# Designs tried in a protein design run: designed miniproteins, single chains, continued (3). Part 45

Each design is a single chain, and the fold is of that chain. pLDDT is the mean over its residues in the fold that is shown.

## One batch from the design tools (miniprotein)

Design m9542
Fold by ESMFold2-Fast:
Structure m9542 (fold): chain A 110 residues (1-110)
Amino acid sequence: ELLAEALAELDRAKEAVEAGDYRGAAEALIAAARTLLKLPLSKEELLAAIAALLRAIGILLEMELNPDLSDEEAARGLLAAAELLLKAAASYPELVAKLKELIELIKKKL
């Protein structure tokens, strides 16, 4: 089920953030956004999901291309992507709960 896949991808993102693996976290957020785009979404949720996907891709590329990128800068990019995913997942309470946990975890790294 797509909802279970999205929850598993968000669990991967949480584990990656806890480990300081911000590239792994960005990859997990990309996967979660892609899965969420396959779920029924309102127009507002769809636009937020697309924005989240683009933000997560952007921070992953910045981490790959900029060796001087700080952990704080990476965490700020991940936070922005996760907050957009929270807006995208508004119709899915289980995803909302998991994304709130992830957002609080990322904030602790700042």
Scores: mean pLDDT 90

Design m9543
Fold by ESMFold2-Fast:
Structure m9543 (fold): chain A 115 residues (1-115)
Amino acid sequence: MDAAGISKEVVDEVQSGEIAVMSVGPEDVERAIEGLEKAAKNNKIKNILFAVTDLGRGEGALFGSRSLSAQLKEIDETKEENKIYISLSGTGSAEAQAALEEAAERLREKAEEVL
């Protein structure tokens, strides 16, 4: 699915892996870390975006997020590299929010090691 207002060039960079976009549930952190380590071995990652969510995965969910869309637009406009973007979206329970924040912290620490 195409996100309105995101340039085709940024979408192509996501598809090529130059922008690593990961939709991560709280229980998926270890898998996401393994995926990031594997991607980092290719030395072609310009930016990393984490959508940390318990709302389910999918291209539409990633590109439909207002926060993630704003981050992708910032990349498109600024052309900055070695940036880590984290978007949090959940069911709104205190327990779910705490789990998402813990996952985001672990992902940020690992991303900083590989960029």
Scores: mean pLDDT 66

Design m9544
Fold by ESMFold2-Fast:
Structure m9544 (fold): chain A 86 residues (1-86)
Amino acid sequence: SETGRAAEEGAREGGEKGEGPFGAAGEASRGAYEGALKGGGSELTAELAEGSAGTAGATVATGGGGKEEAIEMAAKAAGGAAEGAS
């Protein structure tokens, strides 16, 4: 969906601005929220995309994964959550 794609894109763009894997996870979470709203999602959809992206990215970071891996997992989680909520 447009909302799912926008949430994933937002998470990727946000994550790239973060420093290290934890910073990337936090920025990807914010980007997922903004992307979901821009893609026409509701506030609830945006919050679900934000939470899913943050959790996925933080999980990668906590497990010793790098920034790029944290961004990829956060972006996919954001897209999936927004798609499922739309």
Scores: mean pLDDT 86

Design m9545
Fold by ESMFold2-Fast:
Structure m9545 (fold): chain A 99 residues (1-99)
Amino acid sequence: MTPEEFLALGRGAAEGMLDALRLAGVPEETIRAAEERLARVAAHGDEEAVLDELLERARRLGLEGEVELVETARATPDAAARTGYALMAEATLLGVEAA
């Protein structure tokens, strides 16, 4: 998979989560907050500070798969691929936090 394909997967996960939240009847204010968080990760998900924040959130929720996903992002030198992994993690975290 290319870095661009990983970024596309991350964007797809983000869009899918927002659609799932809307279908679940989550309040628009919560959806707007989720959109803002996903936009931040789309812009800055390659940055160590953003990945560290995602890692700590995944650990607090006990999501071992998301911990491994974020650690894989940190080990990935390509910014697009890192951002793709970060978007996938954020999408899952938003879904769990809204449940």
Scores: mean pLDDT 83

Design m9546
Fold by ESMFold2-Fast:
Structure m9546 (fold): chain A 82 residues (1-82)
Amino acid sequence: SALEEQKRRNRERIFAEVEGFAEGARRGMEEADAEIAQLIAEDPNIDPRYLSALVARKIGEGFARGADEGERRYEREVREEE
């Protein structure tokens, strides 16, 4: 039925959006790894709690960037349909 086809297409769209968010989070994690390596090299006695907070923040920032990029891509696609 038309409703079942629409549900399938909607699931595919959601999965594509999730992939964008996952890529953002992955980049955030890579940034966290790089910064942690640098911080430890500069101060071997750095507070581990600060490093944990940095990881959480970078992942969150990456996720937010992924969401923003996803929205901008969809806006461009919508405008191209005009």
Scores: mean pLDDT 75

Design m9547
Fold by ESMFold2-Fast:
Structure m9547 (fold): chain A 101 residues (1-101)
Amino acid sequence: SELERVRERLEERARALGARQADVQVHLAVAPEDLSEEEAELINIILLVAGLLAHGGVPVTLEFAAGTTREELQRRAAELAEQALARGLLDEELAEEIRRV
């Protein structure tokens, strides 16, 4: 899927920079089984971009409430990608791909 491809590219970028998802504070109030495949991949994309920001010295705390929509997850991914791009943590191509998922 396009979401899976974007996630894989972000994982490669994080590995290249030495960024870790463990540096991100996450509060997940939804059970994994209640997430669609697309919602789960968007959460993974958000976590990867947040990990890049944390590696760049930007503290990130993420909260995923029950009933968070796909559209809200997409918006959050786009907002974090813009911040990462502004800080040189992403290239324009990857940031644009994240904004379009």
Scores: mean pLDDT 78

Design m9548
Fold by ESMFold2-Fast:
Structure m9548 (fold): chain A 62 residues (1-62)
Amino acid sequence: KVVITDSVVVPADADLEPAAQRALENARKKAEEMGLKVIDESVSAERLPDGTVEVTASVVAE
């Protein structure tokens, strides 16, 4: 089992759903390129000191 992550930074007033979708699609693509199947997915968001938001997707793959 492997944990694959990808993150997208967006402005503080941006809609987080498109950012989460992009990060998740990137993480899924990395798993696919490794020949792995995604078995679990999660998304988190963190506000950065400059006011932007970092949206991180994590996928568990095997």
Scores: mean pLDDT 82

Design m9549
Fold by ESMFold2-Fast:
Structure m9549 (fold): chain A 61 residues (1-61)
Amino acid sequence: MSPVEKKILEALNEALGKMRPEMSREEIEALSERERLELYLMLNSGFSEEQAKAVLDRLYS
């Protein structure tokens, strides 16, 4: 993983922690990159789980 990708994931984890304060850091870090992005899209952009998965399927296909 590049240093830039690492910083992006760290920023994503921080954002998720602020949006889901009930989740511990360990719980967020236990999620896959894809699962963290799905959760971010749902919480930040108001996407449904189905919509978030559809976006990620295009990115990871």
Scores: mean pLDDT 74

Design m9550
Fold by ESMFold2-Fast:
Structure m9550 (fold): chain A 56 residues (1-56)
Amino acid sequence: SANELAAQLLEKYAGADAERVRELLAAGHSPREIGEELGIDASVVSNAIRAGELLA
């Protein structure tokens, strides 16, 4: 799924916990909220979500 691809991209490029990213996306958190929780720039999170949608 797009969310699974986004989680894997954030793990690979930002060192995020893919499981935690999946949980936050499944709960409906915005890129800003995910970035705040994980200490990642919201634009990086947003770009990973968009890339996941394009690759899915």
Scores: mean pLDDT 82

Design m9551
Fold by ESMFold2-Fast:
Structure m9551 (fold): chain A 78 residues (1-78)
Amino acid sequence: MDTDLALAIRRAAEALSGILSPEEVREAALTIANLANELGADAGIKYADQLTAAAEAGDVEKVRELVEKAKKEVEKAK
């Protein structure tokens, strides 16, 4: 795994752990990894950064919206 991607996923997971269940955090981390596998590490990092920003703002609705959008992008890429 790309080192920058791994760090971005870790930061996102830490920020999300304050507002989401452990299962939802795991799902978000897997979504970032899947997005990176399909669209490249830069896409995964950008998405992880967006999740981190939304989580730090406490915007649970935005976090869930971002996860749904990323899942759709992964499905389209397959």
Scores: mean pLDDT 80

Design m9552
Fold by ESMFold2-Fast:
Structure m9552 (fold): chain A 81 residues (1-81)
Amino acid sequence: EKEWLKEKLLEAMLKYRMTPEEAFIYLLQNLPPEERRRILEVLSKMPPEEFKRIMDEAQKEADAIWEKNREEYLKKLLESL
């Protein structure tokens, strides 16, 4: 449901370094018809405020993952030099 959509957005955002809006367009263009139908079904049951919240949550999670990976990489470099 909403968690599935957020996970799909996050996956595309992390893999291709996209914004949530770019990831959403990417999913609509590249998913098979069955998965596109699922996105449309989720959206049809969802008010605009909820959709915006999912986009905002995906962005925050992506930012946190990118920052954590950057910090972990820098820490390993400092410890290994």
Scores: mean pLDDT 77

Design m9553
Fold by ESMFold2-Fast:
Structure m9553 (fold): chain A 94 residues (1-94)
Amino acid sequence: MASKEELIELIEEMFRKIIEIAEKNGDKKAAAYVRAALEELKGLIESGVLKTAEEVIEEVKRITSEIMKHFDKKTKEEVEKVVEELLKEIEEKG
């Protein structure tokens, strides 16, 4: 199973890619929201509120669903692909 540190690293990589997509598409407000969501998710893992890969996957799905409301259509399509790839990576390492 992935360590807490490995899960945080995977999540940071995912959210970094999402931020890059949002900024590339000119959506600075969505990028700022994604940064806030990353810090919240890291805090939940570091504090031990999220302990398992399954719990992390569920929370990532929840946060991603909320983030998607702030994106334009083009950004949403690009972000959905990144999220699908990284949820699979977390599942394979958990």
Scores: mean pLDDT 76

Design m9554
Fold by ESMFold2-Fast:
Structure m9554 (fold): chain A 62 residues (1-62)
Amino acid sequence: GPLLEKAVAALEAKDWEAAEKALKEFAKEYNLTLEQAALEAALALAQRGRPELAEEVLKRFG
């Protein structure tokens, strides 16, 4: 959805402040923890061919 896309875009830009804000908004929408939201974003990044960035995201927010 749009909030996950916003989070993934911020993560791909390595805008960590915007990424954290977007992940928190995504987490609130779906009643997830920040760690669960980070896992969903990491899965999306891996599916887009960015597994190294997915691992970095999990280390920062998981």
Scores: mean pLDDT 86

Design m9555
Fold by ESMFold2-Fast:
Order: C-alpha cells, then sequence, then structure tokens
Structure m9555 (fold): chain A 79 residues (1-79)
C-alpha cells in the first residue's frame, strides 16, 4: 500500500482520483464495510460516500493518512 502519511494535499488528491476511477471501488469498499451503499457508480456518488465517517476511514486507511486530511482533500476535489 502507498504511504501517504507525509504526502501533500495534491499528492493525496491525485491518489483519491485514482481510487475513485477504479471500477472495483465498491467491491474494495465492501470488503471493509459490507453494508456500504452508493446511490450509483458515478464519481459524484463515490465522493459523497467518501464524505461519510466510513468513507473517510476507508480512504484514510487506504492512503495511510488522517481522516481530517481526507475530509479536506474531498472538499478540494468537489470544488
Amino acid sequence: APDFSQATQEERAAALRELLSDQEFLQQVKKVFPQAQLSDNSLEAKLQWLQTPDGQMFAALHLQTSQSAIAEDIQLLQS
């Protein structure tokens, strides 16, 4: 797994964009959070789910960073 604990917001945003473009995103999510639900498979729905506590935890664990950093990175991606 990539170590993003010392990464900049730009590096984490790039990694999040790559994660969100993954066609297996929901399958990877359901391995950790079996009850996870997305409204659809759009980029917007994935970003909305990442704003939930479970989504922030998933992204933080996947990118090895804090949930607070992920929340800010998602806000930048939605701008």
Scores: mean pLDDT 71

Design m9556
Fold by ESMFold2-Fast:
Structure m9556 (fold): chain A 106 residues (1-106)
Amino acid sequence: GPALERVRALGRRMEELLEEARKTTDEDKLMKIADEAVRIADEVYQIALAHPDDAEILAEAKRVIETALETVLEALRKLTDRKKILHAIGHVLRLIGLLIDLEQLQ
């Protein structure tokens, strides 16, 4: 029925998001992927709640939500690592600036 076809279409989009998350380290892309994965999980959950007696919808919804969790964790893992690198770069640049200032005092 239309609800099951919607869950399947959302599931296919979720698989695309997971593959995009695996292939990218771009922070803005990872944030957008995580946001879209959460929105799809919410929509799929609402469809499941509207069809509690449909075992096929419940099974597909569970699969999509499990893939959404994997997608969000992949995105957040990479995002955290990139922020650590950016912080480290900022710290090194600050040390260079302090060294230049020290030379001006000599």
Scores: mean pLDDT 74

Design m9557
Fold by ESMFold2-Fast:
Structure m9557 (fold): chain A 98 residues (1-98)
Amino acid sequence: KEKIEKAIKLLEEARRYAIKAAEVGDPVTRVLALTASRHLSLAIKYAKEGNVEEAIKHAELARRYLELGIQESTNPEAREYLQKALEKVKEAIELLKE
């Protein structure tokens, strides 16, 4: 219960960082960051509904898009935001798996 609430807050913070990366990033970074943001929104929705399996699925998809965004990004500021989002997603996934 409390772990799910903490995971939701981490996913919401990750989503904010992904959106910031999209705002300052190159076109490829923007697409990847926005795709990650969509999956984070779904992870938050399912976590709030108590559907932990779907929340983990969408958080893992967001993680993959954030990792790809870090690899593809040519903008250091966008890459920093993506890295901050990724760390929060990783922590949220660990909490959801408990």
Scores: mean pLDDT 90

Design m9558
Fold by ESMFold2-Fast:
Structure m9558 (fold): chain A 97 residues (1-97)
Amino acid sequence: MKVVIVAPTEELRKIAKEVAEKHGFEVVAELHLDTSPEELRRVIFEKKADALIVVNPSSDPSKKYSVVVLPKSELVEEHKELLLEVQEEIEKALEEL
């Protein structure tokens, strides 16, 4: 599975990438949170990404960061379940910081 990682810092991107690669994902691009929607769409299309992983500052005071995973609509259920597991593991890793 090919994924694009978006996060506000290099350290957060590195953590998300390490977790994704541990689960067998290919990280095809790493982008800043300030990347425009047009540029993000271009990268997803050119790299043929299956999913987008976004690390955001949390609006919930109980968490420092929130992780959103946006899978391609045609992705099979088993791959969507794996993405959910990766999302939860990234959030847990970020809480330990």
Scores: mean pLDDT 80

Design m9559
Fold by ESMFold2-Fast:
Structure m9559 (fold): chain A 62 residues (1-62)
Amino acid sequence: SSELQKKIEELKKQAEFFIESMKAAYKKLGYSDDKIAAIVKSAEDTFNGLLKLLEAQELKKA
């Protein structure tokens, strides 16, 4: 695939890493697993939406 697809995949990996880091941080602070799951789910949905829009926009330019 194109260099743009590689860049998008790298951004996805960075978003996943950020979400995992956030999850670990909230767990360390003593948040309940249910609350952490809800926060993580919300963040994942937000990042997935943004990445999908960026992917569509970049692919239209290619």
Scores: mean pLDDT 78

Design m9560
Fold by ESMFold2-Fast:
Structure m9560 (fold): chain A 90 residues (1-90)
Amino acid sequence: MAAPRRLDLVLAGPPEQQEDFQALLPSVRARMAELGLELTITFTEGSTLEFAEAVGELLLLQVELRSEHVKPEEAREKIEEELRKVREME
């Protein structure tokens, strides 16, 4: 399909947190573009908690998109290997 995936995200947060994130935004956009997602971000006023939650969701989305670009068998093997390592740690 010729239509790329687009995500328009509103990040609610305090201005200081927004400025810090804006410095990271080019790197975040580049990584998302590598995963086939065009990201646009609109900043609005909000709490530190709202900002932390939105950033957390972006990080989870990045992990999910990376998993989509790995073959299902390879993704399962990596997940099983990590779970095995956790299970073997005391």
Scores: mean pLDDT 64

Design m9561
Fold by ESMFold2-Fast:
Structure m9561 (fold): chain A 70 residues (1-70)
Amino acid sequence: MEVTITFRFPNTEEGKKLAEELKKEVMKIPGVKSVDIEERNGYYVVTVTVEESIADEVKKLGEKYREKLK
């Protein structure tokens, strides 16, 4: 079963870079089906469609990238 996980980064150059880096890193994980970045309401929204079995790995990775916000 597939699940959708969403991460939000601020609409700044740093936020954009972190969103793009997260997309690049999650795309390396087997079982990730798609990754999109969308600008919405002052955020870069990273949407990941992934197999449920690896959803926690993707969530942990996204949290690490969120913590890199300076």
Scores: mean pLDDT 80

Design m9562
Fold by ESMFold2-Fast:
Structure m9562 (fold): chain A 62 residues (1-62)
Amino acid sequence: SELRQRGQELGRQAQQKGLQGDYKGASDLLRQMSRYYRQAGDDDSSRQADQASDELEKIARE
């Protein structure tokens, strides 16, 4: 699925942003990844991406 492939690519980009300390950028990319997984019918991966995005957003606000 192209949607699932895009989700995986966004996940890799989010990891890179996290390693650079850009937690806000990583959170935004994980949010996009969640949307693609949701559209692909992968609700579990979508939910996990949203949870990770929420956690990084909280860290970025500290």
Scores: mean pLDDT 86

Design m9563
Fold by ESMFold2-Fast:
Order: structure tokens, then C-alpha cells, then sequence
Structure m9563 (fold): chain A 56 residues (1-56)
């Protein structure tokens, strides 16, 4: 999982997307395995103050 994918998930959550929708987008659009996408989204939602570095 890349910092770019994590940043995108954080942006979607901040925009008001549901966790389930973000998982679906990450899996379908970025090719992240659903299990990994769900774990990442849950992690970001549990610590919304954690800001991943922007992608290079």
C-alpha cells in the first residue's frame, strides 16, 4: 500500500464519504485488495488526526 493511496482514502473520508464507500473506491479504482483497503480505512478513521505525507 502506497502513501498516495492512503492520502486518497484520507481525503475521501474528510470529504464525508462513508468508510464502506472509500473501501470500495480503493479496491476498484486503485487495485488495493479489499482486506487491505478496509484495514487502512479503519486505521485512518480511528486516528483522523494522522495525516499521511502527500505522494511524491
Amino acid sequence: MTDAQRYAAKEMLDHGFSQERVVRIMSRSFGVPEAEARAMVAEIAADPSSAPAPPP
Scores: mean pLDDT 73

Design m9564
Fold by ESMFold2-Fast:
Parts: C-alpha cells; structure tokens; sequence
Structure m9564 (fold): chain A 91 residues (1-91)
C-alpha cells in the first residue's frame, strides 16, 4: 500500500538521520570546549531534528515493525539525553 511505502521511506530517513547525528557527537563535544555558542546552536538544531524524526515514526507507527519502532525510539531518546547533557555544559 502507499502507506506501507511511506513508512519504509520514513524508516530509511530516520536511520540516516540517526547515523548523521551520532557521527556528529565527537565534533559537538570538541566545539563545546572551543566554540560554546556555535555548539549550543548546533545542539538545538540536532534536538529539533530528533523531535521531527520521532514525529515521523509516530505518524507511521501502524505500518512499522513494533521492534524496529521501539529500537529507533530508544536510540532517539539516548541521543536526546546525550545532547541535553552536552547543552548544559555550554549554557
């Protein structure tokens, strides 16, 4: 169905976004030490992206594998916690 295809595309986009966000963490940690204002803006941007990814997963939840949904939601939550902790260091 069209909804199933939309869910599969969403899954791919979320996985790609998570991969990019995870790979940026070491750079953000370094920026927090040297350029805290720029780091804060980048962290806020990443947090907004995580919120958008969760909304996309929730919108397509009925067409996603429940285990994949749970795993991606857990990964989003873990990245959000790490970014929030980093944000406290630059605030």
Amino acid sequence: SMKQLEAEVTLGLVRMGLSVTKSSIPTLEKMAETHPEEAKKAIDSDLSLLDRMQRLLDEHRDYLDPDEYADLTKEIDELRKKLEELKKKVS
Scores: mean pLDDT 88

Design m9565
Fold by ESMFold2-Fast:
Structure m9565 (fold): chain A 113 residues (1-113)
Amino acid sequence: MTVEEAVERFPEAARALGSSEESIEEAYRIVKEYLEGKISPEEAIERLLEIPDPAARYLGLSIVGAYLLEKGEDESLIERVLRELAKLVAEKAGKPMEEAEKNVKKILEERKK
């Protein structure tokens, strides 16, 4: 339900962030194929990382990461998604990569409950 709503609203959210229609369609396809069980989470992450549009890539990775968290899947995949999201946030905020790495470490430490 919540993930389905996020997928339905994905094109609107990506357009609001300034993504091109081409990047929106590519990211949406990858996310949908993953949620339908057609591709692995590793394949979804790798394909999303190839999208040059940072907003479409960020939103796609966010949905994949949220779904991985809901399913309680492999912590290494969750860490990979969080690290890539932190890098994108740092780039958008004009922060160095070292700050992104510190943010990922903090999030992972807070999740140990």
Scores: mean pLDDT 72

Design m9566
Fold by ESMFold2-Fast:
Structure m9566 (fold): chain A 88 residues (1-88)
Amino acid sequence: SAEKELGREAALLGASATSVEMTLFVARRYNIQLSPEQREKLIKKAEEAIKRAQELLERYPDMSAQHKAELRAAIETAQRSIEMLKRM
């Protein structure tokens, strides 16, 4: 069903955003310097997650409040990660 497909997509986008955030957490915790190439790849991954989440919110306006919240959380997490990566 469309609802089940949306739930899976929201979870995968959340996982993608969290993986970027976790990479930054580990780098900060252990004082690891990310290369410009590594930063650029992480920025692109986060930007793709934002774009896909926004497309889903636009295409499926009737999705559950829970799935909308999950997609918005993924967007916010990815946006914060992009800001941090650009400052490195």
Scores: mean pLDDT 88

Design m9567
Fold by ESMFold2-Fast:
Structure m9567 (fold): chain A 89 residues (1-89)
Amino acid sequence: MEEEKKFNELVDKAIDIVDEAAREAAKQGRTELASELIGLRGDLIYAKVNKDKEGAIKALERAAEVFRQAGMTDKAEELEKIIEELKKL
């Protein structure tokens, strides 16, 4: 189904953004931030496997909040765009 394909593509894009941010945080010695982002990445993978749109949105809203608190404003804005696209499915 086209909606399922779009859901998978949007969640995969979000997973990549969160994974990149976790690696950047780890490289900077921000271990607590890296661990939180790794957990959120796991939540996104779980939501994708279970086709859980609401779970994916909740994980992304939390990740965007974490990014804003960490000063990663551009990444937060990218996730917020993905959230809006998911809400339209």
Scores: mean pLDDT 86

Design m9568
Fold by ESMFold2-Fast:
Structure m9568 (fold): chain A 108 residues (1-108)
Amino acid sequence: EKKEKLLDKSIPITERINLAEEVLLEAGRTGSKEDLLEAAKIVYEFLKSLTKEEIDALTPEQRRRLVELAVSAAQLYEFAGDIEGARKVLELGLELFPDSPLLKEYLK
């Protein structure tokens, strides 16, 4: 349900960011590796769905929250043992937000 809404371009970006954050929080409550991995994949697909037009239209706060989503998804991938998934979402984040100091630090 939330996964489908995250890919729905008719839903405002701020609401989709809120939903992505809820997906990560819900997975954190269960603590299962399976739930953490699924949540990380959902957030990765959401970030991957963002177009250049959407990225260029973001406010500074929205950009910051999306960067933090990429970092959080990477942490869930790492906790689940998927190091390649963690790397992939961080690299996607840096592609979308090349000037992010936070993402540059995580990829060192």
Scores: mean pLDDT 83

Design m9569
Fold by ESMFold2-Fast:
Structure m9569 (fold): chain A 121 residues (1-121)
Amino acid sequence: KIEELEKELAKDPNNWRAWFNLGLVYFEQGDYEKAAEYFEKAYQLRPSLITSAFLFVAALKLGDEELIEKLMKEFGVSSVEELINYHIELLEVRLPTIKDPEDRKNAEKAIELLREELEKL
């Protein structure tokens, strides 16, 4: 899976889905540093609630206060709790309209992960 994604990126470094999927692979392995790096690439290429949510969760797992503060400023919120709730609420509203099965699955997983982080606050 990683080798295939790296080959896709060697051919097209603007493929945000390949960066995002690399982020998911490393996230599932508990490598949050690499996950955050790849999610940041995906987010830069394709700013969306899904790419920002996964970047934010990786930042929370890392305790990366600088990245968390940067995301809070970009979304115009004053707390981590507000940023978590912003993503959950908007993803839940959008979820029934997501036609792509992979994007829907990723949105559901983002909501689950953000709710877990909210419980830790």
Scores: mean pLDDT 87

Design m9570
Fold by ESMFold2-Fast:
Structure m9570 (fold): chain A 114 residues (1-114)
Amino acid sequence: MSEEEIEEKVEELVEKLEDEDPEVRREAVEELTELVKEYGEDIGPILKTKVIPKLIELLEDEDPEVRRAAIELLKTILEEASSLLTEEEKKYIEKKLKDVAENDEDEEVREAAK
């Protein structure tokens, strides 16, 4: 995809992260994960300005499958798009994942955050 097409697709998926249906939110996170795996840093600053803040909120989502998907995407961002992040931003994400690994009520969600 072109840079413009990537940005438009990311914007569409970010809107779906606020959907009332947890299945829609989970699928949108999974589609964002595939985009990050394919394009990495080429997704650009939208990853920091719109995606990451929503993912941090989704770590507290009511649905454990949405929380697991958000964890996988945050880990994928740290692996595939880390060049877009400052060391402080990386440490912040790592701290949030550690907090989930220690405190989440769901065992599979805790395991995913390790």
Scores: mean pLDDT 88

Design m9571
Fold by ESMFold2-Fast:
Structure m9571 (fold): chain A 97 residues (1-97)
Amino acid sequence: MKTFTVTVTRLEDPGRYKVKVVDSEGNSAEKVLELRPGEGGTLTFTSSDGNTYTVTLVLNPDGSVKVILNDSDGNILGEATLRLRPGESGTVVFNID
């Protein structure tokens, strides 16, 4: 079983979100995304197993952020929705067999 910990921080600048992913072996990647309502942005990450994964953030029109984890074939491995105020962080843990 592999674990990905995804932390999303809503920055004080409008539409800016920092996404950080850490795998169970301590490998990490981070990116700042600029999102308008209805837009998605991605962070692509190569894990300790040599496989490539993508974290997608979608900013919903209601201000919530959908977090999606995909493998290299486009399979959805997990999804979560976060509601964040400026300066707040939320964490999602995805467990993959």
Scores: mean pLDDT 84

Design m9572
Fold by ESMFold2-Fast:
Structure m9572 (fold): chain A 66 residues (1-66)
Amino acid sequence: SPQFDNILQNLLLHVRHLKETVPDKEEAERLANDVTDQVERWMRSRGWPQSDIDRLRKAVDEELKQ
């Protein structure tokens, strides 16, 4: 859905920004996981299905492996 794609793109942009600006890789990954957890909680509070939340988490995990 366009709404899902916007949430995903904004989160991935933020994760990429953390990777570029945080000097320590492990700290960047921790902060990325923290913001992802916040987005997951927000999506749950808005009634998003677990399958969409799982897709979001998978995309972030794949971005962090790059």
Scores: mean pLDDT 88

Design m9573
Fold by ESMFold2-Fast:
Structure m9573 (fold): chain A 94 residues (1-94)
Amino acid sequence: GPETARRAAEKAEEVGFPAVAELAREMAELGPDEEGVRAAERALRAAETLKELDKQAKGQVYTPEQREQRREAEVELGQAGAELSRLVRRKREE
């Protein structure tokens, strides 16, 4: 529902992806369908992964494994943002 999209927006903003956060907020306002909820859940999971990795590092240098996990999460968040962008545009045309 809209709550998932709002949470995705909050977490995306916290991890430095304001463009994805804006799209997730817009999806929440438009009322997400199943695809919108799925895209928001995807964004939320990726943003939570990034926040957890930052917390685990505690200002230390990332391990090679943590760097790979961070890259994967950043790619996933970017892909979720692109999906949210397409779905928001589609809903605005309805």
Scores: mean pLDDT 85

Design m9574
Fold by ESMFold2-Fast:
Structure m9574 (fold): chain A 89 residues (1-89)
Amino acid sequence: SEALKNLIKIAELKIEMLKKKGKDEELEKKALEEASNLTSEQWQEFAQRTQSVRDRLAQLADAGTSEEEAIEELIKQLEELIKRLKEEL
């Protein structure tokens, strides 16, 4: 349960970063710090669970999608991830 809580917290911070369009450097630093607090196994699980989000980001970049549209799509995917993780709690 603690691992799931940490994953949810990191995902929530990433959504906040995306909504602020990188205008909050402290928030970005906070998200990176939270990620560094994961154990090796939790980091592997986090990487696995977020791989599809990263793959989607790459696809959006290759497709020439607008930055704002890409951000909205990423926020939706992260919100869906958080919802699933909360159901596992």
Scores: mean pLDDT 69

